Designed miniproteins, single chains, continued (5). Designs and how they scored, part 16

Each design is a single chain, and the fold is of that chain. pLDDT is the mean over its residues in the fold that is shown.

## One batch from the design tools (miniprotein)

Design m16558
Fold by ESMFold2-Fast:
Structure m16558 (fold): chain A 64 residues (1-64)
Amino acid sequence: MKKIAVVAAPTREQGEALAKELKEKYGADEVVLLVGADEAEALAFGEKLREETGGIVGVYGVPS
């Protein structure tokens, strides 16, 4: 079963830093980076991935 992390960040650099931690700390199999996405968009994307894959999907980011 896949572990997928969805990361919403205002910049690519911030998103890549968080993605690296999620891979190392939580053993995420895949990381999807949403640069410039808001919290609602990231949550909707995470729900869709969870439905499509049946895997473990976590959503992470800065709320604004």
Scores: mean pLDDT 76

Design m16559
Fold by ESMFold2-Fast:
Structure m16559 (fold): chain A 71 residues (1-71)
Amino acid sequence: SSLEEKVRALLREAVADPSLSLEVRLHLWGALQALQSNDLERARESLERALALLPEDHPLVPAIREIIAQL
């Protein structure tokens, strides 16, 4: 799905960013796994956990919020 593609792109960006914690990447991975299983509630929870761990000014913040809005 397009949401899976968007989350996979965010995960690649998070992996390329050494300033981000492993926990952010784990939550984005969890969101991708949930979307692949059509578990929209778990996908939202995982994305919200990733969002809570990001710096306020990080470019992933608005991208994650846009995905959550589509769930």
Scores: mean pLDDT 85

Design m16560
Fold by ESMFold2-Fast:
Structure m16560 (fold): chain A 70 residues (1-70)
Amino acid sequence: LTPEERKEIAEKYLKDGKKELEKGNYQKAVRAFELAIEYDPDNKEAWKLLAEAYEKMGKTDKAEQYRKKA
């Protein structure tokens, strides 16, 4: 995978995660955002959204850890 291909895959997962987050499917959102970060770890938006998803799940300590990486 090229850097460009990895960024495209990350954007697809980011988009899917946002849809799941809006539906209240926080576990699915977390999985999608984790995959987005795996493909593009420099995507600050993905880190912020992962933190938000954990916060909505009541996992505040984990949310704080990921927020600091954004």
Scores: mean pLDDT 84

Design m16561
Fold by ESMFold2-Fast:
Structure m16561 (fold): chain A 60 residues (1-60)
Amino acid sequence: SELEKLMEEIRELIFEEAGLTLKYVLALLNGDEEKAEEYLAKLEEVQKRIEELLKQKKAL
């Protein structure tokens, strides 16, 4: 169903957000500013996608 597909995509994105958060923190600890900025940008994209899918879920 559409709802089941949507829930699975949201779940996958939440795990991706967790992984990117860890990578971001590790980059900060290592003083790797370029990698930290890269992971932060990816985090913003993932968070935006999660918000869009949650809005779609609410509309179902």
Scores: mean pLDDT 87

Design m16562
Fold by ESMFold2-Fast:
Structure m16562 (fold): chain A 61 residues (1-61)
Amino acid sequence: SMEEILARLQELAEEALARGDYATFAHLLEAMSEVLASTDLEEARRIAEEAERYYRERAAA
């Protein structure tokens, strides 16, 4: 659901902020904004998947 997608992105954003990764935090906030603007659950899911991929790749750096 849309609520589950947003909750997941928010948790990742809070984790990025906690580690001082402001670039990833900003990217996740932008992704949440795009999810909120979407009218299609599949589009929202694609946005979230890209943001989660960015998070995982950057968390290792």
Scores: mean pLDDT 81

Design m16563
Fold by ESMFold2-Fast:
Structure m16563 (fold): chain A 56 residues (1-56)
Amino acid sequence: MIEELAERMRRSMERNGASEEAIEAGVRAYVDALRAGASVDEAQLAGVRAVTLAGG
C-alpha cells in the first residue's frame, strides 16, 4: 500500500512540473510520515512541504 501511495504522489508531482530532486524529497517525506503513523492527509502535507523546501 505505501508503495502504491508513493507512486501516485510521484506521478501527481510530475504532472505539476516539480523537479526530479523535489519529487524525491516529497516522496521520501510522504513515505516517512506514513511509516510513522501519520494520516494520508498529514503525509501529503509533509510531502508538499518537502517539495517546497527542495526548491520545487
Scores: mean pLDDT 79

Design m16564
Fold by ESMFold2-Fast:
Structure m16564 (fold): chain A 60 residues (1-60)
Amino acid sequence: DIAEKIQKLFKEGKWKEFEELVREAVEKKAKERGFNDPKELEELVKAIIEQAKELKKEAE
């Protein structure tokens, strides 16, 4: 499960792999739901990564 792997990478602090999996998951889900706006998808991915990094910093 991609979501499970994303959670594991987040906990391990593997940000490059985390970003890659998040991008893949977002693109796949958007395609399944009929969303085709590349700019909006990219902004969503960036927002998820930014929020995840902030949460990790607060957890320190």
Scores: mean pLDDT 75

Design m16565
Fold by ESMFold2-Fast:
Structure m16565 (fold): chain A 75 residues (1-75)
Amino acid sequence: SAKDELIEGVAQALGVSPATVRALLKEETDERLEEIAEAVMKANGDPSLTMEQVKEMVRAILALLRDRLAQLEKG
């Protein structure tokens, strides 16, 4: 489905499994945000980025993903 493809695309971009993204969408916790942020930091290797900055980026991506998923529900 279009929703599954979107979730899989976001998971691939973040370097995590689709199951991890689905878990975060179901319940957004600091622990799940940190897990994804660690994966992003490990994959991208940018030493200038802090954990808090990456967590904020993940929250922003999640907000955009939630909005897009809501739009797909209407179609």
Scores: mean pLDDT 80

Design m16566
Fold by ESMFold2-Fast:
Structure m16566 (fold): chain A 85 residues (1-85)
Amino acid sequence: MSKEELEREVLISLARMFISIAKHEEDDKEKGENYVKAGELYEKAGEYEEAAEAYKKAAEAYKKAGDEKKAEEAEKKAEEAKKKA
């Protein structure tokens, strides 16, 4: 495994960890924040489809939390990630 491959695998593993944390988070704002972190890590790993799904879930969580601005920002990130996939 090259350094680049190792870095990519670490990013994917961290992203999966944040997805798991977000799924079990009871606070919708914290849930959204953890989904955004996962999306950013997936983007760095080049996993744009997974990033888009994470950002979409972040937007849903922020809407439930009443944070319309963060929901809109997450939806925009999801659409940008979809264009790269």
Scores: mean pLDDT 85

Design m16567
Fold by ESMFold2-Fast:
Structure m16567 (fold): chain A 92 residues (1-92)
Amino acid sequence: MKAGKDAIKSTIELAYKEGGSVKVEVEGDRVTVTASGLSHTSQTAAALKGIGAELDGADVEVKIEGDTVTVTAGGLSEEEIKEIEEYYKKLK
């Protein structure tokens, strides 16, 4: 489902835009993005994007811990996972 990939990519973009740090982990068909150093506004934006994807039926989980946002998306194709990894490398 496209919404899961979009939630992950949006979280990566928000972190780099604010000068934060990003960690991307892949496990099977699941991708977890951990973004640190986010403002409350960016934390809220990431959370709303993830919640919107979940309400749309995507397998997306969002967790906020201090200034860190963790977004996990499941049910991803190999193509979607590659797009996420390439996007992360491009912004690195």
Scores: mean pLDDT 77

Design m16568
Fold by ESMFold2-Fast:
Parts: sequence; C-alpha cells; structure tokens
Structure m16568 (fold): chain A 82 residues (1-82)
Amino acid sequence: EKDKALAEFVRALKTKTPLLEFPKERQIRILEAASEAYKKAGKDELAKIFEEMLNAVRAGDEDKVQELWEKLYKKIEEILKE
C-alpha cells in the first residue's frame, strides 16, 4: 500500500538506510510518491531532488543515487529539526 511505502521511506531516512537497499521498482515507486507529495506541499526544491534521483535510478547510476540521497537526507534533517 502507498502509505506503507511512504512510512518505509521516512524510516529509511531516519536510520540513514541507503535507498539502494530496496529493489529498483520499489525505489521508483517511493521516489514518485515522495516527489508528488512534496510538490503538493510547495517544497519544489525537494521535489526536484526526488526527480533527479528517479532519473539516476532509471539510468542505473547508483553512485549518483547515493550522492542525491545524502543531499536529500541533509535537507530533510534540517526540516525535521524541532
């Protein structure tokens, strides 16, 4: 279910789990769902990073996916700071 995939994504960010540990099809679905959610929330900068990761996953560029995941993690860590 979509809510379960988003919950797994949030958990992965909190535990610094690499996105690459998920199967590629699941990576794509997670990134699509996150991109749509952040676009609706007006977080265009985050949505763009998710879109770039989608392109990297489709290209099989695992190094680029890791780089963008680290970048995304840092931005979300700043946003989640309470």
Scores: mean pLDDT 71

Design m16569
Fold by ESMFold2-Fast:
Structure m16569 (fold): chain A 104 residues (1-104)
Amino acid sequence: SIAAALQRALSENRSDAEAGVAALLALIPTDPRGAIEALLQLAKSENRYVRELGLEALEQILADESAPEEVKEMAAKALIEASLTLDTPEGVGRALRGIGVLLD
């Protein structure tokens, strides 16, 4: 379930966190909204490692040419939202990439 995968992804153990993120990505075909909302929560985490996993997962969805357009739009919006909270040049770059996906 999304809840179980999210709880695992929030783990202080790196292997459990990675497995949780992988499980959320695997749930996108079944529940794209729930999975992307969970990844957005990770991308806003105060834990830097968990935050980076969430941001990377959202970017992976955008890079997946086989992903449905609706899923890419949800991921792009989530990436923009999370990235703008970082107040960094890297965060601005991620936000611009998300905007590019939404405009194309």
Scores: mean pLDDT 80

Design m16570
Fold by ESMFold2-Fast:
Structure m16570 (fold): chain A 90 residues (1-90)
Amino acid sequence: MIVEAEGKLTDPVTGKVYTLRATIDVESKTATARVINEETGEEAEILDTELQYEYDLETGKLTYTVSVVFRSPDNPDEVLEAVAEATVDV
């Protein structure tokens, strides 16, 4: 099963908005991510990707959190972190 998650980050230095789009393979416990500048459509260089998951026994919901560290396309000395989250019923 594939789950898609989306997150947004506004760079506090440049004011530019980035969209994190993550594709999570639930069976393999892996995530693939892209970070896109909303104005230009340019993809950022991803430096690190972390996948976390938490199951809520009371609600029967599973939450996936994808955290991505990426290099700013406008400032290569700047690194930023974006987070995307998806919740699914089990």
Scores: mean pLDDT 80

Design m16571
Fold by ESMFold2-Fast:
Structure m16571 (fold): chain A 68 residues (1-68)
Amino acid sequence: AVEEAAKRLSEKYGISLETARAAVEEAIRLLEAGKDPLDTALELSRRFGISRDAALAAVILAEKILAA
């Protein structure tokens, strides 16, 4: 689940697989802690230096993993 999400995010947004994996894992952690999805995306964008679109995609992928 996380590895597949990280690969898709890396390929689509041109970010490293390491950064994509870290972003998805951090999104899962923040959402599990009760953080708002939009605030989570802003934090990921700032922390990992990724685009807003990549950060939002990471949050959406994390939500799908958590909803399974």
Scores: mean pLDDT 85

Design m16572
Fold by ESMFold2-Fast:
Structure m16572 (fold): chain A 62 residues (1-62)
Amino acid sequence: SLSEEMLAEAEISLLIMAAAVYKLAGDNEGAAEYYERAARLAEEAGDLELAERLRRLAEELR
């Protein structure tokens, strides 16, 4: 079975993909919300560098 860390990484990847889809659709606010959700999971998983990058991406879309 996958570890909790691997599951968190998969969830983060899915949220980043959702953000990309919203961005392609022109929904910058929706994209920003998904980047922020991915950032929170990254922070909970201990990947503070990824969390910071994802928060910056969200801010750039506002």
Scores: mean pLDDT 85

Design m16573
Fold by ESMFold2-Fast:
Structure m16573 (fold): chain A 88 residues (1-88)
Amino acid sequence: SLEEKIKELEKRIEELKKELEEKKKEIEKLKEELKKLEKEDPSDPEVKKRLLELIGRILSLIGEIFDLEREIEKLEKELKKLKEELKK
């Protein structure tokens, strides 16, 4: 039924929004760790390796956040259309 599709879509949007918030929190933790490492000896190759790994994780998470925001927008547009169909 159309009502069931609306409920499933609303639940999916809520789940994606939760994932988005979790990834944003992870980025903030990684940024804090990056700041700590930036204060260490820049001549240490192990410090440099950890900095590159953290930067790589942050960039990956930014990409995932972008994809999640796009998917949420797409699903919200679909939800609006379905709700309009349910109304008349």
Scores: mean pLDDT 86

Design m16574
Fold by ESMFold2-Fast:
Structure m16574 (fold): chain A 68 residues (1-68)
Amino acid sequence: GMARLEEALRLLDKLGVAIQNGNQALIDRYYAKLVEIVGEEAAEEILALVKAGKGREAVRLLRETLGV
């Protein structure tokens, strides 16, 4: 639903910042929360896209995974 999408989008923003800052503890924390929302396989793909600087594609995959 939209509430899960909004939560996941906030996690993507926080995850991106944590990656840029090299803060592994925050990366692990936000990734774990993302897994709870989208599942491990989708979260792994989304994390790979964020690390590759493909934020637009990460958001698209998130929306598709959540059916919105």
Scores: mean pLDDT 85

Design m16575
Fold by ESMFold2-Fast:
Structure m16575 (fold): chain A 100 residues (1-100)
Amino acid sequence: LSRLSPEERAALAREAVDTAIGNLDKAIEALKQGNVREAAIYDTAAGISATAAVFLGATPEQLRRLAEAYRKASDAAKEAGHEEIAKQFENRAKLYEELA
């Protein structure tokens, strides 16, 4: 990571945030369709990208966008009847709110 320029690191952090949010949107869609396994795949991909964004130095604004996306995913999971999945998304939202 130390071999990346500050500008390159910032660009990669933005891409990682956008990738995480995109995967969370797909996880929400899968949960609404009852496809829990597919949702888990997208959730895992989102988690990897979100973690990468933090290590790349995501800004407080970008971390708040991640938190908002995870809260949206939590609400969608609750509406679909997946209480435990909803709690997991809420815990991740709180993590990114605290990091911001």
Scores: mean pLDDT 86

Design m16576
Fold by ESMFold2-Fast:
Parts: sequence; structure tokens; C-alpha cells
Structure m16576 (fold): chain A 60 residues (1-60)
Amino acid sequence: SVEEIARRLAEALLNGDEKTVRELAQEMKALGASRDELIEALKPYLGGLAETVADGVLAL
């Protein structure tokens, strides 16, 4: 689910695990979620960074 991948992506990002961040960002993009769905899924873990990270995923 978008929510599960968003949680794992946020954890990897906060831990500096660049390989896992790239893999999960690609999986997130492949799900075809909207910008708003990505922001809502990421916001609980990343707060104000959720928009920047969502835009980064969509730019892949």
C-alpha cells in the first residue's frame, strides 16, 4: 500500500539509507498515487518535508 511504502521510505530517509530510499521511491512512483495521496501518507513521518519528498518521488 502507499501508506506502508511511505512509512518505510521515511524511515530509510531518516536513517540515511540511500539505497533503500531509491528502491522505495521507485516502488512509490510505480503505484501511481496522486501528489495529495503521497503528501498525506508521508506527512505523519516527515511533517513539513512531506511535500518536497512527494515532489521528488513524482519527478523520478
Scores: mean pLDDT 83

Design m16577
Fold by ESMFold2-Fast:
Structure m16577 (fold): chain A 68 residues (1-68)
Amino acid sequence: MKKIVVVAAPTEEAAKKLGEELKKVLGADEVILLVGVTVEEARRIAEEIAKETGAEVRVYASPEVLAA
């Protein structure tokens, strides 16, 4: 099953750094970077991707997004 990681971060640089780390650690096939979104928005987008693709989708938020 295809594994997709969705990353929510306040900046593109933060999203790229977190996404690269998670791709290596989790062995994800694809990483999707979301900048300036809330955790709830990221989860909704991830659910839509999972429905569209049938992939296993996991959502990770940077500490700044998680604390908002």
Scores: mean pLDDT 78

Design m16578
Fold by ESMFold2-Fast:
Structure m16578 (fold): chain A 84 residues (1-84)
Amino acid sequence: SAIDLANKAIELARQGKGKEALEYVKKAIDEGAHPLIVAQAAYELGKNGYLEEAKEVLDLLRQKGASPTALAIAEKGVKEAEKK
């Protein structure tokens, strides 16, 4: 299911497999995963230091017209990776 693919992406991001996590996010989006769970995957990617992967998921969410709430969650992930 779409949610299983998104959850797998989150687990892979936590395991230090950011590139593989991104591929599972893309599969989840293709299967119709809700923007909020996709945004959570972007947050986990960013929190685990995968800046480029988190940015790509944020851009995909923008292209799909995700809600301001989903975009804010993904943006927070990007900011976590960019730490000042």
Scores: mean pLDDT 88

Design m16579
Fold by ESMFold2-Fast:
Structure m16579 (fold): chain A 79 residues (1-79)
Amino acid sequence: SVEAFREAARLVAEKAGLPQEVADEITESVAAGDRERAAVLTFEVLRKAGAPDELIGEAVTAIQAGDVDAFAEALRKIA
């Protein structure tokens, strides 16, 4: 769900020391169907959070496939 996605994105942004507005921008990109923008922002946030490459790959793959639930799960593993 979009709600689960937003929650997970906010947790990762907090771990990365980024403002919650960044998590909201990622969520809005997903909601708008802008998967490319969402993937780029996600990669940057996860890199800043110190996420392992495998989890970054899981999150990027999920967002490119439009699998919001898999994406939220990958973000929770990182948070």
Scores: mean pLDDT 77

Design m16580
Fold by ESMFold2-Fast:
Structure m16580 (fold): chain A 103 residues (1-103)
Amino acid sequence: MEIRVEYVPSQEEADRLLAEKLAEAEKAGLDPRHAIVLFNPEGEPIAVVWADPELLEKLADAMREAYEAGYDSVAQSFLAALDKLGIELPPELRAWLEREAAR
């Protein structure tokens, strides 16, 4: 299963990108529900993740467990969830997530 992660610098940009990708998916006859937006504790969007619903559910559950275990950021929880599920990202995307997790 493929995971696509896009960095988002603002809430307006996240909302715009999500709406744009949902419209593209509908035009292609794809289910537009294959996306989630990640937020930091301040409510700022950091990434949009596209995946199938089963993988998104597993990611959400693993992230919740990581957050409850004392991870301070959504990026840290997401990175921990990827490691728990054995999901490997391209090195550039993983390096970006590690920088956000350290922020």
Scores: mean pLDDT 62

Design m16581
Fold by ESMFold2-Fast:
Structure m16581 (fold): chain A 77 residues (1-77)
Amino acid sequence: MEKKKKEALRLEMEAGVHEIAAAVALQLGDREEAARHLEKAAELLKEAAELLKEVDPERAKELEEQAERLRRLAEEL
């Protein structure tokens, strides 16, 4: 279980970096770059949620909901 939690944390951290990159891209007017970063963040959060599904189902659900929000934002750009 410890290995899955550490892997999920790494994925969550990578997703956070992409969310920041997306915000920066939006401030610069680069909607295509922002969309790519949001899509990548959503994918990483879904992977983290899958790892946590049996270990921390509440956190897994939160990450799935966050991923879906980011995916929708990317579609609107």
Scores: mean pLDDT 87

Design m16582
Fold by ESMFold2-Fast:
Structure m16582 (fold): chain A 64 residues (1-64)
Amino acid sequence: MIPKSKEELEEEVRRALAEMAYGLAKSAIDQGKITPEEAAEFIRRVGEKLGVPEEADRLAEQLK
């Protein structure tokens, strides 16, 4: 029995990686190392490379 398809598992991994990028960006903002605008740009670039740009945009909005 396969609990999820390969495509669903790959999508979950990509979303998890985008959330990790969000956590790193938020930590960097809290430490004063980058601006929220720089963090949003970083997250969107990660989302494009991972093929989850909509999830990345949603996460970027949470920084503003």
Scores: mean pLDDT 77

Design m16583
Fold by ESMFold2-Fast:
Structure m16583 (fold): chain A 65 residues (1-65)
Amino acid sequence: MEEEIDREVKVALAEIYLAIGNLDYQRGDRKGAAESYRKAAEIFDEAGVPELAEQARKKADEAES
C-alpha cells in the first residue's frame, strides 16, 4: 500500500510539472517549459515509469530546439 501510494503521488507530481511545462511552452517560455519537463522526467524515473520519463525528456529537448 505505502509503495503504491508513494508511486501514485510521484506520478501525480510529475504530471503537474508536465502541465506547468505545457503552459510555459504555450506562453513562449521555452526555457521554463524545458526545465519543468526535465523535472517531470526525473520524478517519473523515481516513480519507476521510464516510458513517461522518456516522453518528458523528449518534450524538454523539443522545447529548447
Scores: mean pLDDT 82

Design m16584
Fold by ESMFold2-Fast:
Structure m16584 (fold): chain A 91 residues (1-91)
Amino acid sequence: MKVGVLAVSRDAEAAEAAERAATAALEAAGHEVLGRAVASRDLEELRERAREAAEELAREGAEKAVVLTDSDPERRELALEAVEEAGLPLL
């Protein structure tokens, strides 16, 4: 199955590390993976970047999404909204 990974954080290194770890695990499980890591300290910029990344995952043919965020409820909400708006069901 083609799976989209969307990692969202305030910190770029944290987002990239989370995306890499999820991609490695999903590929080991036999999935084809499309990974996107987005980061910003500005919540509105982060929301826009997450939306763009989710749309890219959908365009590239992702069938389901895995969303990775830190413990911040606002960042979790914007990441889930981005995936939902792109029409990607969660894995």
Scores: mean pLDDT 86

Design m16585
Fold by ESMFold2-Fast:
Structure m16585 (fold): chain A 81 residues (1-81)
Amino acid sequence: EREEFLRRAEELDRRIEEAAAAGDWEGAIEALIEAAELFAEAGDMEAARQALALAEQIAKHTGDPELLEKVEEARKRLEEL
């Protein structure tokens, strides 16, 4: 359902903004991964890849190898879709 998709996308966008504003980079990355999965489910692979690219940029900026691993695992899951 288009309305359900848009509502979920808007919800995730707010979560990303709130996490970033709070300095919660792990939360921001997790929300971006969820957004990428949502876009992939809707068939928007371009948006999904953009969300993962942003999550990767944030993870690299934090220097946390665990966060980079989470992004890489999400990327592999999307490649199987």
Scores: mean pLDDT 81

Design m16586
Fold by ESMFold2-Fast:
Structure m16586 (fold): chain A 62 residues (1-62)
Amino acid sequence: DALRAAGIPQERIDAFEEGFAVHAKKTPDPAARAAGRAKGIAALVANPEASVDEAYGIGRFA
Protein backbone atom coordinates (compact mmCIF):
# COMPACT_ATOMS: atom_id res chain seq x y z
CA ASP A 1 0.00 0.00 0.00
CA ALA A 2 1.42 3.34 -1.08
CA LEU A 3 0.27 5.15 2.07
CA ARG A 4 1.90 2.60 4.37
CA ALA A 5 5.08 2.55 2.24
CA ALA A 6 5.28 6.37 2.56
CA GLY A 7 5.15 6.07 6.38
CA ILE A 8 1.67 7.51 6.82
CA PRO A 9 0.35 6.63 10.33
CA GLN A 10 -2.46 4.06 10.61
CA GLU A 11 -4.78 6.69 12.13
CA ARG A 12 -4.49 8.81 8.98
CA ILE A 13 -4.89 5.74 6.73
CA ASP A 14 -8.13 4.90 8.60
CA ALA A 15 -9.38 8.48 8.12
CA PHE A 16 -8.52 8.27 4.40
CA GLU A 17 -10.43 4.97 4.05
CA GLU A 18 -13.47 6.60 5.70
CA GLY A 19 -13.28 9.46 3.20
CA PHE A 20 -12.85 6.99 0.35
CA ALA A 21 -15.95 5.08 1.51
CA VAL A 22 -18.03 8.27 1.11
CA HIS A 23 -16.51 8.87 -2.35
CA ALA A 24 -17.12 5.24 -3.39
CA LYS A 25 -20.76 5.42 -2.25
CA LYS A 26 -21.34 8.41 -4.57
CA THR A 27 -19.23 6.95 -7.42
CA PRO A 28 -20.68 3.62 -8.67
CA ASP A 29 -18.20 3.43 -11.60
CA PRO A 30 -15.27 1.20 -10.45
CA ALA A 31 -12.81 3.02 -12.74
CA ALA A 32 -13.83 6.42 -11.34
CA ARG A 33 -13.54 5.07 -7.77
CA ALA A 34 -10.05 3.71 -8.52
CA ALA A 35 -9.01 7.05 -10.08
CA GLY A 36 -10.32 9.00 -7.09
CA ARG A 37 -8.54 6.71 -4.62
CA ALA A 38 -5.27 6.94 -6.57
CA LYS A 39 -5.58 10.76 -6.63
CA GLY A 40 -6.11 10.88 -2.86
CA ILE A 41 -3.19 8.52 -2.19
CA ALA A 42 -0.91 10.55 -4.51
CA ALA A 43 -1.87 13.79 -2.72
CA LEU A 44 -1.06 12.32 0.73
CA VAL A 45 2.23 10.78 -0.50
CA ALA A 46 3.29 14.08 -2.14
CA ASN A 47 2.33 16.08 0.97
CA PRO A 48 2.26 13.84 4.08
CA GLU A 49 1.33 16.88 6.20
CA ALA A 50 -1.88 17.47 4.23
CA SER A 51 -5.02 16.45 6.08
CA VAL A 52 -7.15 13.63 4.63
CA ASP A 53 -9.91 16.24 4.35
CA GLU A 54 -7.66 18.30 2.06
CA ALA A 55 -6.45 15.26 0.10
CA TYR A 56 -9.99 14.03 -0.59
CA GLY A 57 -11.85 17.31 -0.10
CA ILE A 58 -14.82 16.16 1.94
CA GLY A 59 -17.74 16.97 -0.35
CA ARG A 60 -15.49 18.15 -3.24
CA PHE A 61 -14.44 14.83 -4.83
CA ALA A 62 -17.63 12.94 -3.92
Scores: mean pLDDT 65

Design m16587
Fold by ESMFold2-Fast:
Structure m16587 (fold): chain A 105 residues (1-105)
Amino acid sequence: AEEDLKKGVRYASQGKYDEAIKYFEKAIEKDPDNPVAWMLLGAAYYKKGDYDKAIEYFEKAIENALKQGRKGVAAGAYRLLSEVYRKKGDFEKADEYEQKAKELE
């Protein structure tokens, strides 16, 4: 899982988002409860402009992070959700998710 995440991050840093996605999916297959893997998968789809997939995977990251008490990871995923909604022009949802991130600090 950790090695797959590291490989995915390396591919993402090179703009190779399809390769990054493959490694993040492998990490999720090994550990479907890992909120970091879901967050990174969402971020890769966000970089590809697939905002609906990004939202879906950030919501999965938040669910798993909160179940595990990983408030910092959940806050990070809420901020990424806020960014996606800003890109979609939904400023009300963007502000709502930014507020949720702050509540977890």
Scores: mean pLDDT 89

Design m16589
Fold by ESMFold2-Fast:
Structure m16589 (fold): chain A 80 residues (1-80)
Amino acid sequence: SDREARLRGVSQANLIFNELTSTKDWEAFKEKAVAALRGMDPAGQAAFEETLKLNLQLKYHMSQEEVDALIDELRERAAG
């Protein structure tokens, strides 16, 4: 269901983000995020992206412009 897809997106975003805060490996984080996006439907992708943006802004004090640019990079890598 749409709800289950969104919950999966949120869960995967939190898991991958928690790994980033532990490892500090940004390239591994991006690779895992791209792989997760490829495995999700649009509802899951939207929830995943929104959750990552929130976590990056809160924990790493990233601006709206910086998080939007990062998500665009992840989307392009996932599509190509």
Scores: mean pLDDT 89

Design m16590
Fold by ESMFold2-Fast:
Structure m16590 (fold): chain A 79 residues (1-79)
Amino acid sequence: DEEKKKLKEKAEELRRKAVIYEASAGASELAGAAAKVSLKEDKEEQEKLVKKYEEEKKKNEELAKKYREEAKKLEEELK
């Protein structure tokens, strides 16, 4: 049962990483929204910053999904 404990701890760590990346994606979304409001008179800078935050959001969402799927797989092995 030491092996089950290690798998459980690993699954919990992966879930924590997923939450962190989900939070980072949310922060990037909010930053992009803020850029649209604050840079409305500078369209070129607005477009660059919005694109940057959209790319960061997508990357963080993909990482969060990956870690959640890995955690679920380990959790199923623990059943």
Scores: mean pLDDT 82

Design m16591
Fold by ESMFold2-Fast:
Structure m16591 (fold): chain A 64 residues (1-64)
Amino acid sequence: AGRRVRVTIVGDKPALREDGSTIPPGAVIEGVVVSEDSEFLVVRDTATGRRVLLGREDVEVEPL
């Protein structure tokens, strides 16, 4: 997919990148949606170029 989004981590849980590194709660990332389903959103982080696995209930998503 190609839609650009801003994602805010609103839960108390860190988000996980594909390399196993974490994004802290309260952080904001910008990127491109790679895939999505009912439980998860996968975004390619613009800053790192890496995929971030996000639980839909733990994030707020805004179109850019």
Scores: mean pLDDT 80

Design m16592
Fold by ESMFold2-Fast:
Structure m16592 (fold): chain A 65 residues (1-65)
Amino acid sequence: SASLEENSQAAQLYAQKMAEHLRSLGYEATGSGEAVDEEHVRITLNVDGETLTFLVSAAAAKEKA
């Protein structure tokens, strides 16, 4: 659906912004995001070899993207 596509794009942009911020602080960081459903996205960050995953509301991801 269009909502899932929008959520996927927002998740990816939010993950990218988080990774960019961490890199600006001197960390090695990459990020990816994916839609889970109409209300939730999953963010995956790799920071200095540590992998972190967390579930975020789609609304929050869209606000921060």
Scores: mean pLDDT 86

Design m16593
Fold by ESMFold2-Fast:
Structure m16593 (fold): chain A 100 residues (1-100)
Amino acid sequence: NASLLTAIYLDGVAKALENEKYRKALEAFSQGKYDEAIKILEEIIKENPNDADAYLFLGVVYLEKGDYEKAIEWFEKAIKVDPNNTLAKKLLEEAKRLKE
């Protein structure tokens, strides 16, 4: 679903303008360096366990790697942190469809 990935990329760009670690994670992701993006996002989560956007972005990185089970897990964590995050809910449904 290209429109959902575009929305996440734009949210990532907005976060990157205010946070150097998000900028580095987005840069690694855009270059296909998924393991590097994962490491940076895990550091963000360690510093702020309530950052729903970091869980959401980590789910997207796993989705792009084709690890749908991990993507589902991280999207569920994003929703647990922010139950009103409609984008995380839409991505969770998409990841479940791709797993089947």
Scores: mean pLDDT 81

Design m16594
Fold by ESMFold2-Fast:
Order: sequence, then C-alpha cells, then structure tokens
Structure m16594 (fold): chain A 80 residues (1-80)
Amino acid sequence: DRRAALAAGFRAVVEQLKAGKPPHEAPDSGGARLAAGAVDSVRESTGLTDEQIMEALERAVAAGGDPDVAGELFREAAKK
C-alpha cells in the first residue's frame, strides 16, 4: 500500500532529519525512499525551502503520517 509506505516513510524521514542525517538513509528504506522522492517533488514544484518541508512533515507525522494531510500542509506552506 503506497499510502501506508508513505506514512511510514514520512515518520522515518522526520526522525532522520531531526538527527541531522540524510532522509534517504532512514531505517525504512522503501518507505523512506518514497517519502524522500515526494519531498524532492514538492520542493521542485512549489519552491518550498527544506525548513518549510520539514515543518509540514512534522505536522503530518503528528497527525498520523497521512499523505493527504502532508499534501495539504505542503500546499498551506506554499501560501505566502
């Protein structure tokens, strides 16, 4: 399930970033790779900074890691 993998990946990516490590090296490699790819895609399409993406991911993880919630938070962060 791509949604479940993304949710797990978002949690793993947040933990890696908080530890100052690359998101692609998170313990859940499959989910982390999907989440890192989603982060790269959001950065390229929205122009959000890594800080804004990090904040949105932390909020999404706090809300259970739902990819739809993450997408909404990215959209909200992109508003100036």
Scores: mean pLDDT 69

